Designed miniproteins, single chains. Designs and how they scored, part 88

Each design is a single chain, and the fold is of that chain. pLDDT is the mean over its residues in the fold that is shown.

## One batch from the design tools (miniprotein)

Design m3252
Fold by ESMFold2-Fast:
Structure m3252 (fold): chain A 102 residues (1-102)
Amino acid sequence: MREELIAEAERHAAEAERAAAAGDLRAAAEHLVRAMVAAERAGKDDPEAVRALGRAAIAMARALGREDLAARIEAALAAGDVDATLEAVGEALAALLEAAAA
């Protein structure tokens, strides 16, 4: 069950990353939300799920021209800082939803 939730989080994070690269910001946001829910259910701070979320958020930040945010997420991931990574992922999602609504 836990491994299935981690795999689900990784799949949705990968789909979010691909959607962001294709400019489909709405699909990217929907997949990132699903990835976050699966990660929370898997144990919230699972390192593999957090890394997958961070990578998707970096792709979204770059798609939005937010290199400052991408750099912060990369730094948090490199430091193993789960709380900082999840906070930055949330910021990337908020920015992406705002851009998709415009």
Scores: mean pLDDT 80

Design m3253
Fold by ESMFold2-Fast:
Structure m3253 (fold): chain A 75 residues (1-75)
Amino acid sequence: LREITDEALALVGSVWADLDEATRGALLKPLSELVEAGEKGDKEKLKKSLLEIADILEKAGFDEQAEKLRELAKK
């Protein structure tokens, strides 16, 4: 679970500088929930947070990163 969380954070981090402030703001809560779920071993909440982050990134035009996050949610 930590490995999935770390990979998801790396994916978001890779585009973070290219995101507008509204998108960054929208990501703060799901990113916090992702980290908490990973630390607590909550697979269902981890998957939910990954999908929420993927949807936000897809709306911002980062389809490749969104697809990779959805693949992580299948593990």
Scores: mean pLDDT 82

Design m3254
Fold by ESMFold2-Fast:
Structure m3254 (fold): chain A 83 residues (1-83)
Amino acid sequence: DKKREAAERLLEEAEELLKERTSLSLRIAISLLYRAAELFKELGDEEGVRRAIEGLREVARTAEELNDEETKELAEEVIEEIE
């Protein structure tokens, strides 16, 4: 399934971006995680959506550690949009 493969790849790319720990990498990770959540929703994959939301929570936590309030707020807003 192309959608599942795309969603899984987006999660993997977001995890690598999280490791870079920069505001730019975190903002890109938010975009990838949002797209992954959309694809998992289309698939009816509740566990996949949960994994994407957990990734966004990690982005928010990392942004807070970097004192990047705008990126933290962005991640929290995207979580609310998905839920």
Scores: mean pLDDT 88

Design m3255
Fold by ESMFold2-Fast:
Structure m3255 (fold): chain A 60 residues (1-60)
Amino acid sequence: GLEEAKEKLEELKPKAVEHLAEYNGQDKEKAEKELTKALEEEIKEGKGEKAVERIESMLS
């Protein structure tokens, strides 16, 4: 559900930011801001669960 997706994304966000900084060469602060905006938009569109799957796949 939406609440579980939000909680999972909050858990995964710091790990995703670290991954983006290390592997995509992004600055951590910029990566965090960009990722946060993207996740907020995905949640508003009801795509929170898909966002979780995408980030978990990225971290695998």
Scores: mean pLDDT 77

Design m3256
Fold by ESMFold2-Fast:
Structure m3256 (fold): chain A 60 residues (1-60)
Amino acid sequence: SEEEIQELVKEMEKLSEETFEKIREAEDNNDFEKAKKIKEEAERKVKELEKQLDKLLEEL
């Protein structure tokens, strides 16, 4: 259980870092529409992972 929680947190952290870098690249190229799309897609994935994390925490 703790190991699964740690893996989810690590995955969320990695996703956040990769998303931040991609957004910065898009903004540096003045492609704000691409930056917005990347952010929205990442927010959807983070929300899904957060729901999984909440379920694991509730089982404790």
Scores: mean pLDDT 81

Design m3257
Fold by ESMFold2-Fast:
Parts: sequence; structure tokens; C-alpha cells
Structure m3257 (fold): chain A 68 residues (1-68)
Amino acid sequence: IEKKLEELRKKLKENGVSEELIKEIIEALKNGDFEKANRLGTLLAIQGLLDVAKLIGEIIKEIKEQLA
């Protein structure tokens, strides 16, 4: 999980996403707020960051598998 979270953070930073938004996305994922994480991923997909949106979905799936 941490490895994918770090990959996500790096990709967001490289694409010029604000540090505040990056923190918000990572905290949503860590806190299990999957509705918020999915909404933020959709906004990033609209901005053309489809790989980032896909990675958010993969992280959500792995966190859910760990909690189940």
C-alpha cells in the first residue's frame, strides 16, 4: 500500500497538482474515505490525469481487501 501511495504522490507532484490537494487525496485513502477519493480521482481524470485516477482505484481496491 505505502509503495503505491508514494507512486501516487510522485505522479500528482510531477503533474503540478497542489501539495494541499495531494495531502487531501492521500488522507482520504488512508482514512478509508473512498467516496471522497473517488470524487477527487474523477476530477483528476477530467484534467487528463487518467493514469493517476486508475492508480487511485487500484489503491482503494487494495485497502478494501486489507479491511475485509
Scores: mean pLDDT 80

Design m3258
Fold by ESMFold2-Fast:
Structure m3258 (fold): chain A 65 residues (1-65)
Amino acid sequence: GALNAAANAARDALFRALGVSSLPELLAHPLRKAAGLSDEDVLDALVSDDPQALTDLTARMLSAP
């Protein structure tokens, strides 16, 4: 469906923006900790099928100091 396709596109954009190719790489990414995100926060966003949640996750990780 359209929502699933949009969520998959947002996940692909997240992985590309962070230069990772897998979930373990994403969870090990230093920007995850810098953004104050737990593994559970990341996993919840990824399984939500919510493009907005995935976009917000990307923005939070990329804006981390």
Scores: mean pLDDT 79

Design m3259
Fold by ESMFold2-Fast:
Structure m3259 (fold): chain A 73 residues (1-73)
Amino acid sequence: MEEDIKEAEEFGKRLVELLRKQGAPDDVIAELETDLKKIIEEGKEKNLSRSELVARIVGAVLDAVGRWLEEQL
């Protein structure tokens, strides 16, 4: 469990770094980091599986990308 949470957290951090390198705005990054923290905390509380944690992290990243694209309209 702890190891799955750590891997999910590291996965999320890598995705944040990729978006930052691609030029995502600071507000988009900050919101994504907040969402990822909530996902990790919920994972600890509810004993979520690795696959469920990854799915939620990917969802948060897709939401962040969508928001970033809308900011460019």
Scores: mean pLDDT 80

Design m3260
Fold by ESMFold2-Fast:
Structure m3260 (fold): chain A 58 residues (1-58)
Amino acid sequence: SKHDQIIKLIGETFREIGDVLQEIIQARRDGDEEAIKEAEKRMDEIQKEYHEKLKQLD
């Protein structure tokens, strides 16, 4: 169902966000400013993909 697809999308998105947060933590420990910026770009991409997929389910 549409509702089940939305819940699955939310779960998938949360896993992807978790992965990026781990990358940010590691990059901060390493003092790698470029790695932090790249991880933040990935976070933005994940959020944009989430909104686009959610619109398709409307």
Scores: mean pLDDT 85

Design m3261
Fold by ESMFold2-Fast:
Structure m3261 (fold): chain A 90 residues (1-90)
Amino acid sequence: DLERLLEFLFELIDQLSPEARQELLERIEKGESSSSDELQDALIEIAQQLSEGRKPDEEDLVTVLLHVLDLLKKNDPKAYEEVLEKLKNG
């Protein structure tokens, strides 16, 4: 469900520091995305961090968001623009 995906993405963005959010926005504006291998590595790290009762590292969250947002841009440009507005406005 796209609405559920957007809610989840907004929750991930809310976990980012202003600095990490700015980095994500700048990388998106440069047309950067994460590879499938980078996504897999980030998801493994997140799973390990969560299994240890720790909050996921921001660099892993940024990697996941870059990959998902690149897919969203290609498949649903309107939803992509809504996420960009959330990133810019907090």
Scores: mean pLDDT 80

Design m3263
Fold by ESMFold2-Fast:
Structure m3263 (fold): chain A 65 residues (1-65)
Amino acid sequence: MGRLVRITARVVVPQAGPDSLQMAAGETVEAELLERVSETTWRVRLVATGEVRLVPTSFVEIEEV
């Protein structure tokens, strides 16, 4: 199982593609970290929906819950 984290949008997170996480500024979601796809992108599973999304690290803060 991946690590449980809180993802907080520091600014508006734009949709970069169909699998990308989109967030309003200041929005928070809980997710399971699955894998690091690149230096700037994580693959996560959203706790609320079970959906797998890509999250850009430059727009968000990721903290362990």
Scores: mean pLDDT 79

Design m3264
Fold by ESMFold2-Fast:
Structure m3264 (fold): chain A 77 residues (1-77)
Amino acid sequence: LMSPKSIEALLYIAVGALLAEKGLLEEAAELYKRAVDLAIEAGDRELAELAIENLEKVAAKDPALRPLYEEAREKVE
């Protein structure tokens, strides 16, 4: 049903969520950014937006990650 890149992006989001739950916010943000890039390459806008939403939540908890969120956000157009 989904492309291989969309499946890979979804896996990065899932692992990122587990890391965020454990307080590993920087590692979670890195995985969410990779998920955004993969979702864009797959043409999966909804998945890219889901990854951006998760990255925004992590950046809200750690403001040092906000530039990473803003960079990723600008790619989703």
Scores: mean pLDDT 84

Design m3265
Fold by ESMFold2-Fast:
Structure m3265 (fold): chain A 69 residues (1-69)
Amino acid sequence: MAREKARRLAEELARLTKSSLADAAVTLALFYLLAGNVEMARAAIELAREAGADEEVVEALEREAEELE
């Protein structure tokens, strides 16, 4: 499932970069948006919101995902 995969990858990225889960999820969302993978980008954006990322950042990522669709 995209949500579980995004969470696992974000947790691993956070561990490797010594960042927060929110920051890792935002980074992962940006990566998937650049790769054109809207499904994984949306999963990462949702995880970022749940992990407490800045709402302005989450809204910007959601707009970018909408444009790729």
Scores: mean pLDDT 82

Design m3266
Fold by ESMFold2-Fast:
Structure m3266 (fold): chain A 61 residues (1-61)
Amino acid sequence: SPAAARVEAVLASTRARVEELKAEIERTLDPEEAARRIAELDRQLAAVEALYQRQIDALRA
């Protein structure tokens, strides 16, 4: 489905942006604060990935 492909592209872009943000956090924050912020970001990304995967699966059905 073209719609599923578009959602997949958005998810891929979101993952890439999260990796950029993690690198920036590691460069700019103290290690302890960086670890806490990255853990929170990982939790948020996992939730977003679950939502997008459900949408992709529905669009492919």
Scores: mean pLDDT 86

Design m3267
Fold by ESMFold2-Fast:
Structure m3267 (fold): chain A 96 residues (1-96)
Amino acid sequence: MEERKRELIERLREIARQLRALDPDNPLAQDTARTLEQLARLIEDPSASIEEIIGQILRLIGLLIDMELDPSTPAELIELAREGIKIGVELLKLRE
């Protein structure tokens, strides 16, 4: 259980790092990376509310929509954002 949670948190941070590296000047990539980093931080904080965690996941969904609507967005960036959302939801479900 704890091993799986740690693995998923590390994967969120890895995705954030990849997004920052993919296009340093892309505001959608940078905003997505920041949101994933904040989500990882909230998941590790036992005092963080479920509402705050859901808020970050909803923000990620909004960013994904913006990426999908921008034809210049690289497919890799969209794929990373989708994986981040999937992991965020799984981490929320592991919160007991």
Scores: mean pLDDT 84

Design m3268
Fold by ESMFold2-Fast:
Structure m3268 (fold): chain A 60 residues (1-60)
Amino acid sequence: MKNAEAAKKAAEAGDATAAASAGYEAGRVSHNLEMARRAVEAGAKGDAEGAAEAAIEASK
């Protein structure tokens, strides 16, 4: 999934906001609102890795 790859790249760059945005899109597209919410919460905390993990999980 493009959104999961984008989230991983953003997390590698330390960009929590970009990782959260990609995770939210992944959750929205897959209709997994729990993962979308987790990505947004992780991004708000500055947790780029957590946001990317939520995006990857939403893409499964």
Scores: mean pLDDT 74

Design m3269
Fold by ESMFold2-Fast:
Structure m3269 (fold): chain A 88 residues (1-88)
Amino acid sequence: MKKKVKITVTVQSSNGKPVTITLELEVDLDKIGKLIYSKEFTDPETGEKYRVLAYLVEKDGKKAIHVKVYRLENGEWKLVAEKIVELE
């Protein structure tokens, strides 16, 4: 079964300004544990590079989308924001 989901994650940039990331996803709810979204982008105001990954996970018998946001710092991807959105 496929479901359309819109998720918004806000991360604080290195200059203290909030960066808002919006994901629009079509999720196959029968495929738990799979990477369902992957995107890299550069914030035009700060020049910082971000990587956004979303996974379909199961938490306490419920399906959820686990979003992880990484920022490139000194050549390494550092986790800067994480959000779990329960489905149903």
Scores: mean pLDDT 78

Design m3270
Fold by ESMFold2-Fast:
Structure m3270 (fold): chain A 61 residues (1-61)
Amino acid sequence: SEERKAEMLQVLDLLAGVFPEHAEEFAALRDEVGKATSDEELLAVQQRITALLDRAVAEAA
């Protein structure tokens, strides 16, 4: 849904600011969110965002 896309893009923008060393990877996921045409594609991107966030948090600890 467009609402879900907007929320995911806002989260990605915020995460790029919090983890600037991963900004390019979050930007790539932002592009994939924009290209997604189904909820299944959005779910796949969301799972990748979660995996990247988990990695960024682990590296920051």
Scores: mean pLDDT 83

Design m3271
Fold by ESMFold2-Fast:
Structure m3271 (fold): chain A 81 residues (1-81)
Amino acid sequence: PVPKSKEEAEKMVKYYKGILKLDPGNAYALYQLGEALKVLGKNEEAEEAFRLGDELIEARRNQDQERYQQLIEKVKEFLSK
C-alpha cells in the first residue's frame, strides 16, 4: 500500500529494508520500498528500487540464475547505502 504520510513512509522504509535483508530477491518488498522512498522525495533511490524489482522478475522469468545472483548482490549493496 502507498503510505499516506511521511511518518508512515519512514516506517515502511524500515520495515521493507528489514524484509529485504532476509529476502533480497523479494520484488514486492522492493516496489513497496520504492513507493515509500518516493513519498519521502528520494526519487533516485525509489527509481533504483523499482528497477531492481523489475529486473529480478525478468531474471526469474528467463530462468537466468547468473543474472539473478548479480541482482541479489546489487540489492544488498543498495540496502547498505
Scores: mean pLDDT 85

Design m3272
Fold by ESMFold2-Fast:
Structure m3272 (fold): chain A 55 residues (1-55)
Amino acid sequence: TLVEELEKKVAEAEREAEEGVRLLEATDPSLAPQARRHAQGVIEAAREYVRKLAE
C-alpha cells in the first residue's frame, strides 16, 4: 500500500539522518545534539503524518 511505501521511505530517511549526525559528531561534537534533535523531530512528524494517512 501507499502507507507501506511511505513507512519504508521514512525508515530510509531516519537511517540517513543518523549517519549524517554521526559524521557531524565526529567533525564538530557541539553541533550534534541540536542536529540529532532536529532530525528526530522531522522523522517523528513524518511518522505521525503516515499514521494519520492510515486512518
Scores: mean pLDDT 81

Design m3274
Fold by ESMFold2-Fast:
Order: structure tokens, then C-alpha cells, then sequence
Structure m3274 (fold): chain A 67 residues (1-67)
């Protein structure tokens, strides 16, 4: 599915940006993932968790997600 492929590409890009400590890039990719997921909060939560873990593993600190 086109949607699934686009979603995976943005997830990978968000993880890479998180490892680099590029928060603006992370936010842009997560926003796009949210648009693609269209209310699938389970997918959004998993992506946020993976991004936070990637940043932590690389020694980067990301700002806390908005409430």
C-alpha cells in the first residue's frame, strides 16, 4: 500500500533525525506520520516511543512531547 510505504519512510527518517538530535526534523516527520495515520493513535504512540529510544541510544535529548 502506498500509505504504508510512505508511513515507513517517515518513521525511518524520524528515527534518523532523532539520532542526529535534529528536533525540528523529528517534529516534521512525526506530524506527517500523524496526518497519514489519521487518528491511529496506536501507530503515533509507537512512533513516538521508537523516536525517543533512538535519541536516547544516540545520547541525544529530545523535548517532551506536547500533551
Amino acid sequence: MEKQRELEEHIRAAEEAARAGDFPAVLAHVKRIMDIADGDWETVDEVNRRVAEAARAAGQTLPRPAP
Scores: mean pLDDT 74

Design m3275
Fold by ESMFold2-Fast:
Structure m3275 (fold): chain A 107 residues (1-107)
Amino acid sequence: MEKKAKGYEVKAAFYYSLNKPAEANYWLGLRYYYKGEYDKAIEYFEKAIELSKDDPYLRAQAYLNLGKAYYEKGDYDKAIESYRKALELDPTNQEARKLLKEAEEKK
């Protein structure tokens, strides 16, 4: 019953209050993703990636969700590139492996 988009907005505000802009931009990306605003989601995930150079876990999660946003837009080439980057950072991510295969089958 709780709207995921609202929960992610609260998380983003929390991380901004802690001066953690990489995490804040990641949660804003998820907020826009679950609202179906994929262009805004992409913008915030790209900001999270740029700000998380020294955090491979957050960067992997941001690449995974960047790929999901591109997939929802029908940009399967960019989805594939983003999923590959997520797997380079976290080779154990089963979701990224599954989504990469699904995107490759759509191309």
Scores: mean pLDDT 83

Design m3276
Fold by ESMFold2-Fast:
Structure m3276 (fold): chain A 67 residues (1-67)
Amino acid sequence: MAEEYLEKGRKALEAGDYETAVSYFEKAIELDPENAEAWRLLGEAYEKLGQHTKAVAAWLRAVGAEL
């Protein structure tokens, strides 16, 4: 389930393993591309990695998924 990958991604974010968090959130999005929460968390993980452009792109997708 996409929710299982979201949970694993959140735990990776809490642990400071941002690259692993990105991987789990990408898997959640593959299963449910309309999941705004997954896109929002992906943006947070990219921001923690210093990948600002990717973070902004993910956050824009989170807003779009809610339309």
Scores: mean pLDDT 80

Design m3277
Fold by ESMFold2-Fast:
Structure m3277 (fold): chain A 62 residues (1-62)
Amino acid sequence: SMAEREAEAERLLAEAKEALAAGDLQTASVLSRQAFALLEDDPERREAFQRELVRAYIEANR
């Protein structure tokens, strides 16, 4: 279902943010790509996820 895809995308985003905090850019890239693929039909949520990843990346590099 769409709700299951959204929940999986949120889980992948959370793991991607943890990878960014740990300095694991390769894992973060793979996980975020998978999350965005699940949100192909939801551009608003995809954009919100992209903003969260950018913010996490900036925080990790302070």
Scores: mean pLDDT 83

Design m3278
Fold by ESMFold2-Fast:
Structure m3278 (fold): chain A 77 residues (1-77)
Amino acid sequence: MSEESLLNAFILYLSEQGYTPEEIKKILAELEKLPDEERQKVLESYDKAFSEWVKELLTEAVDKAIERNKKRVELEK
C-alpha cells in the first residue's frame, strides 16, 4: 500500500515536472533496477534525493552522448 501510493505520487510528480511519458518510463525502469531499499528511499524523498538521482542519471546519459559525439568528431577531423 504505502509503496504503491508513493509510486503513484512519484509518477504524478514526474508529470508535473514536465517529464515526457517516455522519460517517465525510462526513469521507472531504472528505479526498478535499484535495490528495494534504495528505491524506497528515492520514493520517500523524491524532492531532493530524487532530483539529484535523476540529474545524475540524465547527466551521465548526456555526458556519454557528448563523449561519444566528441570521439566521432575527432575521428572524422
Scores: mean pLDDT 63

Design m3279
Fold by ESMFold2-Fast:
Structure m3279 (fold): chain A 55 residues (1-55)
Amino acid sequence: SPLDQLTQELQRLVEEYQRRIEEAERRGASPEELAEIARRHTEQIQRLQQQIEQL
């Protein structure tokens, strides 16, 4: 179903961006860069959640 597909995509997105943040932290990324990664991640999650709510 569309709901199942979007839910799976949401889970994958969360896991992918958690790995990205960990990698950035490992290489010593600036607080500004980490904040930007988190901001983009949050924005994408909010968009997917809105799509789920509209189903």
Scores: mean pLDDT 83

Design m3280
Fold by ESMFold2-Fast:
Structure m3280 (fold): chain A 68 residues (1-68)
Amino acid sequence: SAELEELARELARRLVEAGIADEASAERLVQLLLQGDITTARVAIKELEEAGDEESARLAREILELLE
């Protein structure tokens, strides 16, 4: 869905800005999330929680809810 793509791209952008992922890894993240990869969403939540980025972690949880 357009909403899932928008949220996935916003999450990828935030991960690059936070220094958690490079641009290539961020694009792969978007592709995996759009394919419905729940494991990728869970890993993103964990990484954002470890980074202390509660706002991006909430965004990742919203993506996970859309994939379920």
Scores: mean pLDDT 81

Design m3281
Fold by ESMFold2-Fast:
Structure m3281 (fold): chain A 104 residues (1-104)
Amino acid sequence: MPSFTPEQQELYDQGVAAQNAKKYEEALKLYEELIATMAPDDPNLAEAYANMGVIYDKQKKYEEAIAYYEKAIEILERTAPDDPDAQGLIEALRVRIERVRKKL
């Protein structure tokens, strides 16, 4: 579960709202702004990368979707290797990658 600052939480919430409204370009911009506030080793990067992957998947940009899902997995494996919740998310992202690969 992401542990954001209030400013990061606002960007994340706005990104999710834009994504749910299918405003994908706005959602991607908000997630990019969120990522810019984070250190390269921040575990919260995984949530932003995973959501960007979902947007690219919905746009049928499958190679980009896979790249962002793989970035999310890399962060989780590096920052939370022994967290059962992180392991569950890694498994879900790997299943999603294999589903997307079948469409390439």
Scores: mean pLDDT 84

Design m3282
Fold by ESMFold2-Fast:
Structure m3282 (fold): chain A 65 residues (1-65)
Amino acid sequence: MEGFELLKKGLETGDGGIILEGLNKLLEEGLVSEEELQNIARSFKLSDSHQALIEVAKAVLEKLK
């Protein structure tokens, strides 16, 4: 899964651009939906966009394991 490997790499390096690329690839692969990502983001109630991105990425990786 290309999106999964990119997401993992982005979290390991802390690179928000790579994290976004991984999430977009997972959307293209049909492994997550836009609604699902929005629901995860809302559950964390974070005001900081970078922190929200990191927490969403972690939740997605944990779900796909």
Scores: mean pLDDT 75

Design m3283
Fold by ESMFold2-Fast:
Structure m3283 (fold): chain A 96 residues (1-96)
Amino acid sequence: MAKALGDEVAARGLDLDQAQALVRDFLRRQGLPESLIQAAVDTIRRLVESGRLDIARAVELAVGLALGMKLIQEGVDNILKTVKGISDKEIEELWK
């Protein structure tokens, strides 16, 4: 739904600061960690200020990437939790 946010930014004529606030609120509601929210917000500013993308396109790309990273992080966390649960004692013996 990153496209829907980009479309809303364009339809409402939001400036960069307003678009960043909209993205921050949206991603927080999606349950993203503050580090990913801040990375997405910073990416929007960087892309717009570099002249690479307009605000709506920068929002679409950054939100899409942030949601993708959340899915990857959840997958990695599930794998790490499984591995740690199985071999926690062996890992502690090896590294501590």
Scores: mean pLDDT 75

Design m3284
Fold by ESMFold2-Fast:
Structure m3284 (fold): chain A 108 residues (1-108)
Amino acid sequence: AEEEIKKLLEEAEELLKKAEEALKKGDYDKALELLEKAAELLEKAIELAKKHGASRELLEKLLELAKRLLELGMELLKHAPKEKINRAIGLILRAIGIIFEVELLLNK
């Protein structure tokens, strides 16, 4: 489980990096899709951590990436076309949810 969590976090970090590049280029469609994929990986990582446990180091990395997802989601919302505003808001709410779940696991 810990190696699976680590792999999910590494994949999420690369997706967040690509999403940041897409945002800088004004490719908001690509940024949204990359951020949604990163959210799915982070949500899978937290479920594995809840079932099997995770080291403090992995939980701290998960928290770092979830906070970055929130930051990039908020940046996307500033530039999102009307038809994507709801998806950007949904992404922000997912990031907040992941942050809260990780903080609960860190305070066990």
Scores: mean pLDDT 88

Design m3285
Fold by ESMFold2-Fast:
Structure m3285 (fold): chain A 78 residues (1-78)
Amino acid sequence: MISLDEIELTEEQKKLLEEAEKELKKAIEIIKEGGDLKEAEKLVEKAKELVKKALDDEKLIEIVLEIIEGQVEKVLKA
């Protein structure tokens, strides 16, 4: 997991990342339960948008987005 302790984040940035994590968890749960994949895809997209709003570092955004995509891909292939 990416350690947020090494990054100087505002409270607003932390809240956006927490919201992104919640949206991602909802998407993964929908996929695991065999629900609406279009709804899951929208939640993943919202999570990615929240990450982009939370983080100013393009490299960190790229790493976090790759982790999100990797988690979604693993669940879809399972």
Scores: mean pLDDT 76

Design m3286
Fold by ESMFold2-Fast:
Structure m3286 (fold): chain A 60 residues (1-60)
Amino acid sequence: KEEEEARLEAIGKALKAVRETTFKAMDAYEAGDFETAQRLLEEATERFRKILEEELEKKK
């Protein structure tokens, strides 16, 4: 039970980090820094993908 609560908190924290990285990518795009925007977007996508894969593996 406590382990599940800690995991949900960790996932929430990771998802928040993904959102913030995505917002930074959008800010970079608006500033015309397309290279930084692309790198940040790829980083956010990769992190989100890992979170999703871990959750799907657990759910099965």
Scores: mean pLDDT 79

Design m3287
Fold by ESMFold2-Fast:
Structure m3287 (fold): chain A 56 residues (1-56)
Amino acid sequence: MAAEEERAREFARAYAQAMAKAPEQAITDLRFAMENPKSSRAGEIALKQLEELIAA
């Protein structure tokens, strides 16, 4: 849990930077990850948070 949460935070930060540079690309990557959830539980949490941020 703790390690997964830390990994999710790192992912969210990296993705936030990607959004700043290429928001459309970041959104496309997020959608692809949602359709192909090969990631760990930490990845799912990070994707959920990013989806909510994009939807907001």
Scores: mean pLDDT 61

Design m3288
Fold by ESMFold2-Fast:
Structure m3288 (fold): chain A 56 residues (1-56)
Amino acid sequence: MISELLQQAREAIEAGDLLEAEILLGVAALKAAVNRDTAALDEVEELEQQVKEARA
């Protein structure tokens, strides 16, 4: 479930759909925090940085 959200977020970033990527990453971060999935939280942080760079 979280891995699917992260994959969709990557695809949104590649497509230039930064708003969609932000929404997907927000949902993934919430699910990862609830599940205490530190690996998923690290991946969310990496993808959030990619979104910031894409906006610059």
Scores: mean pLDDT 82

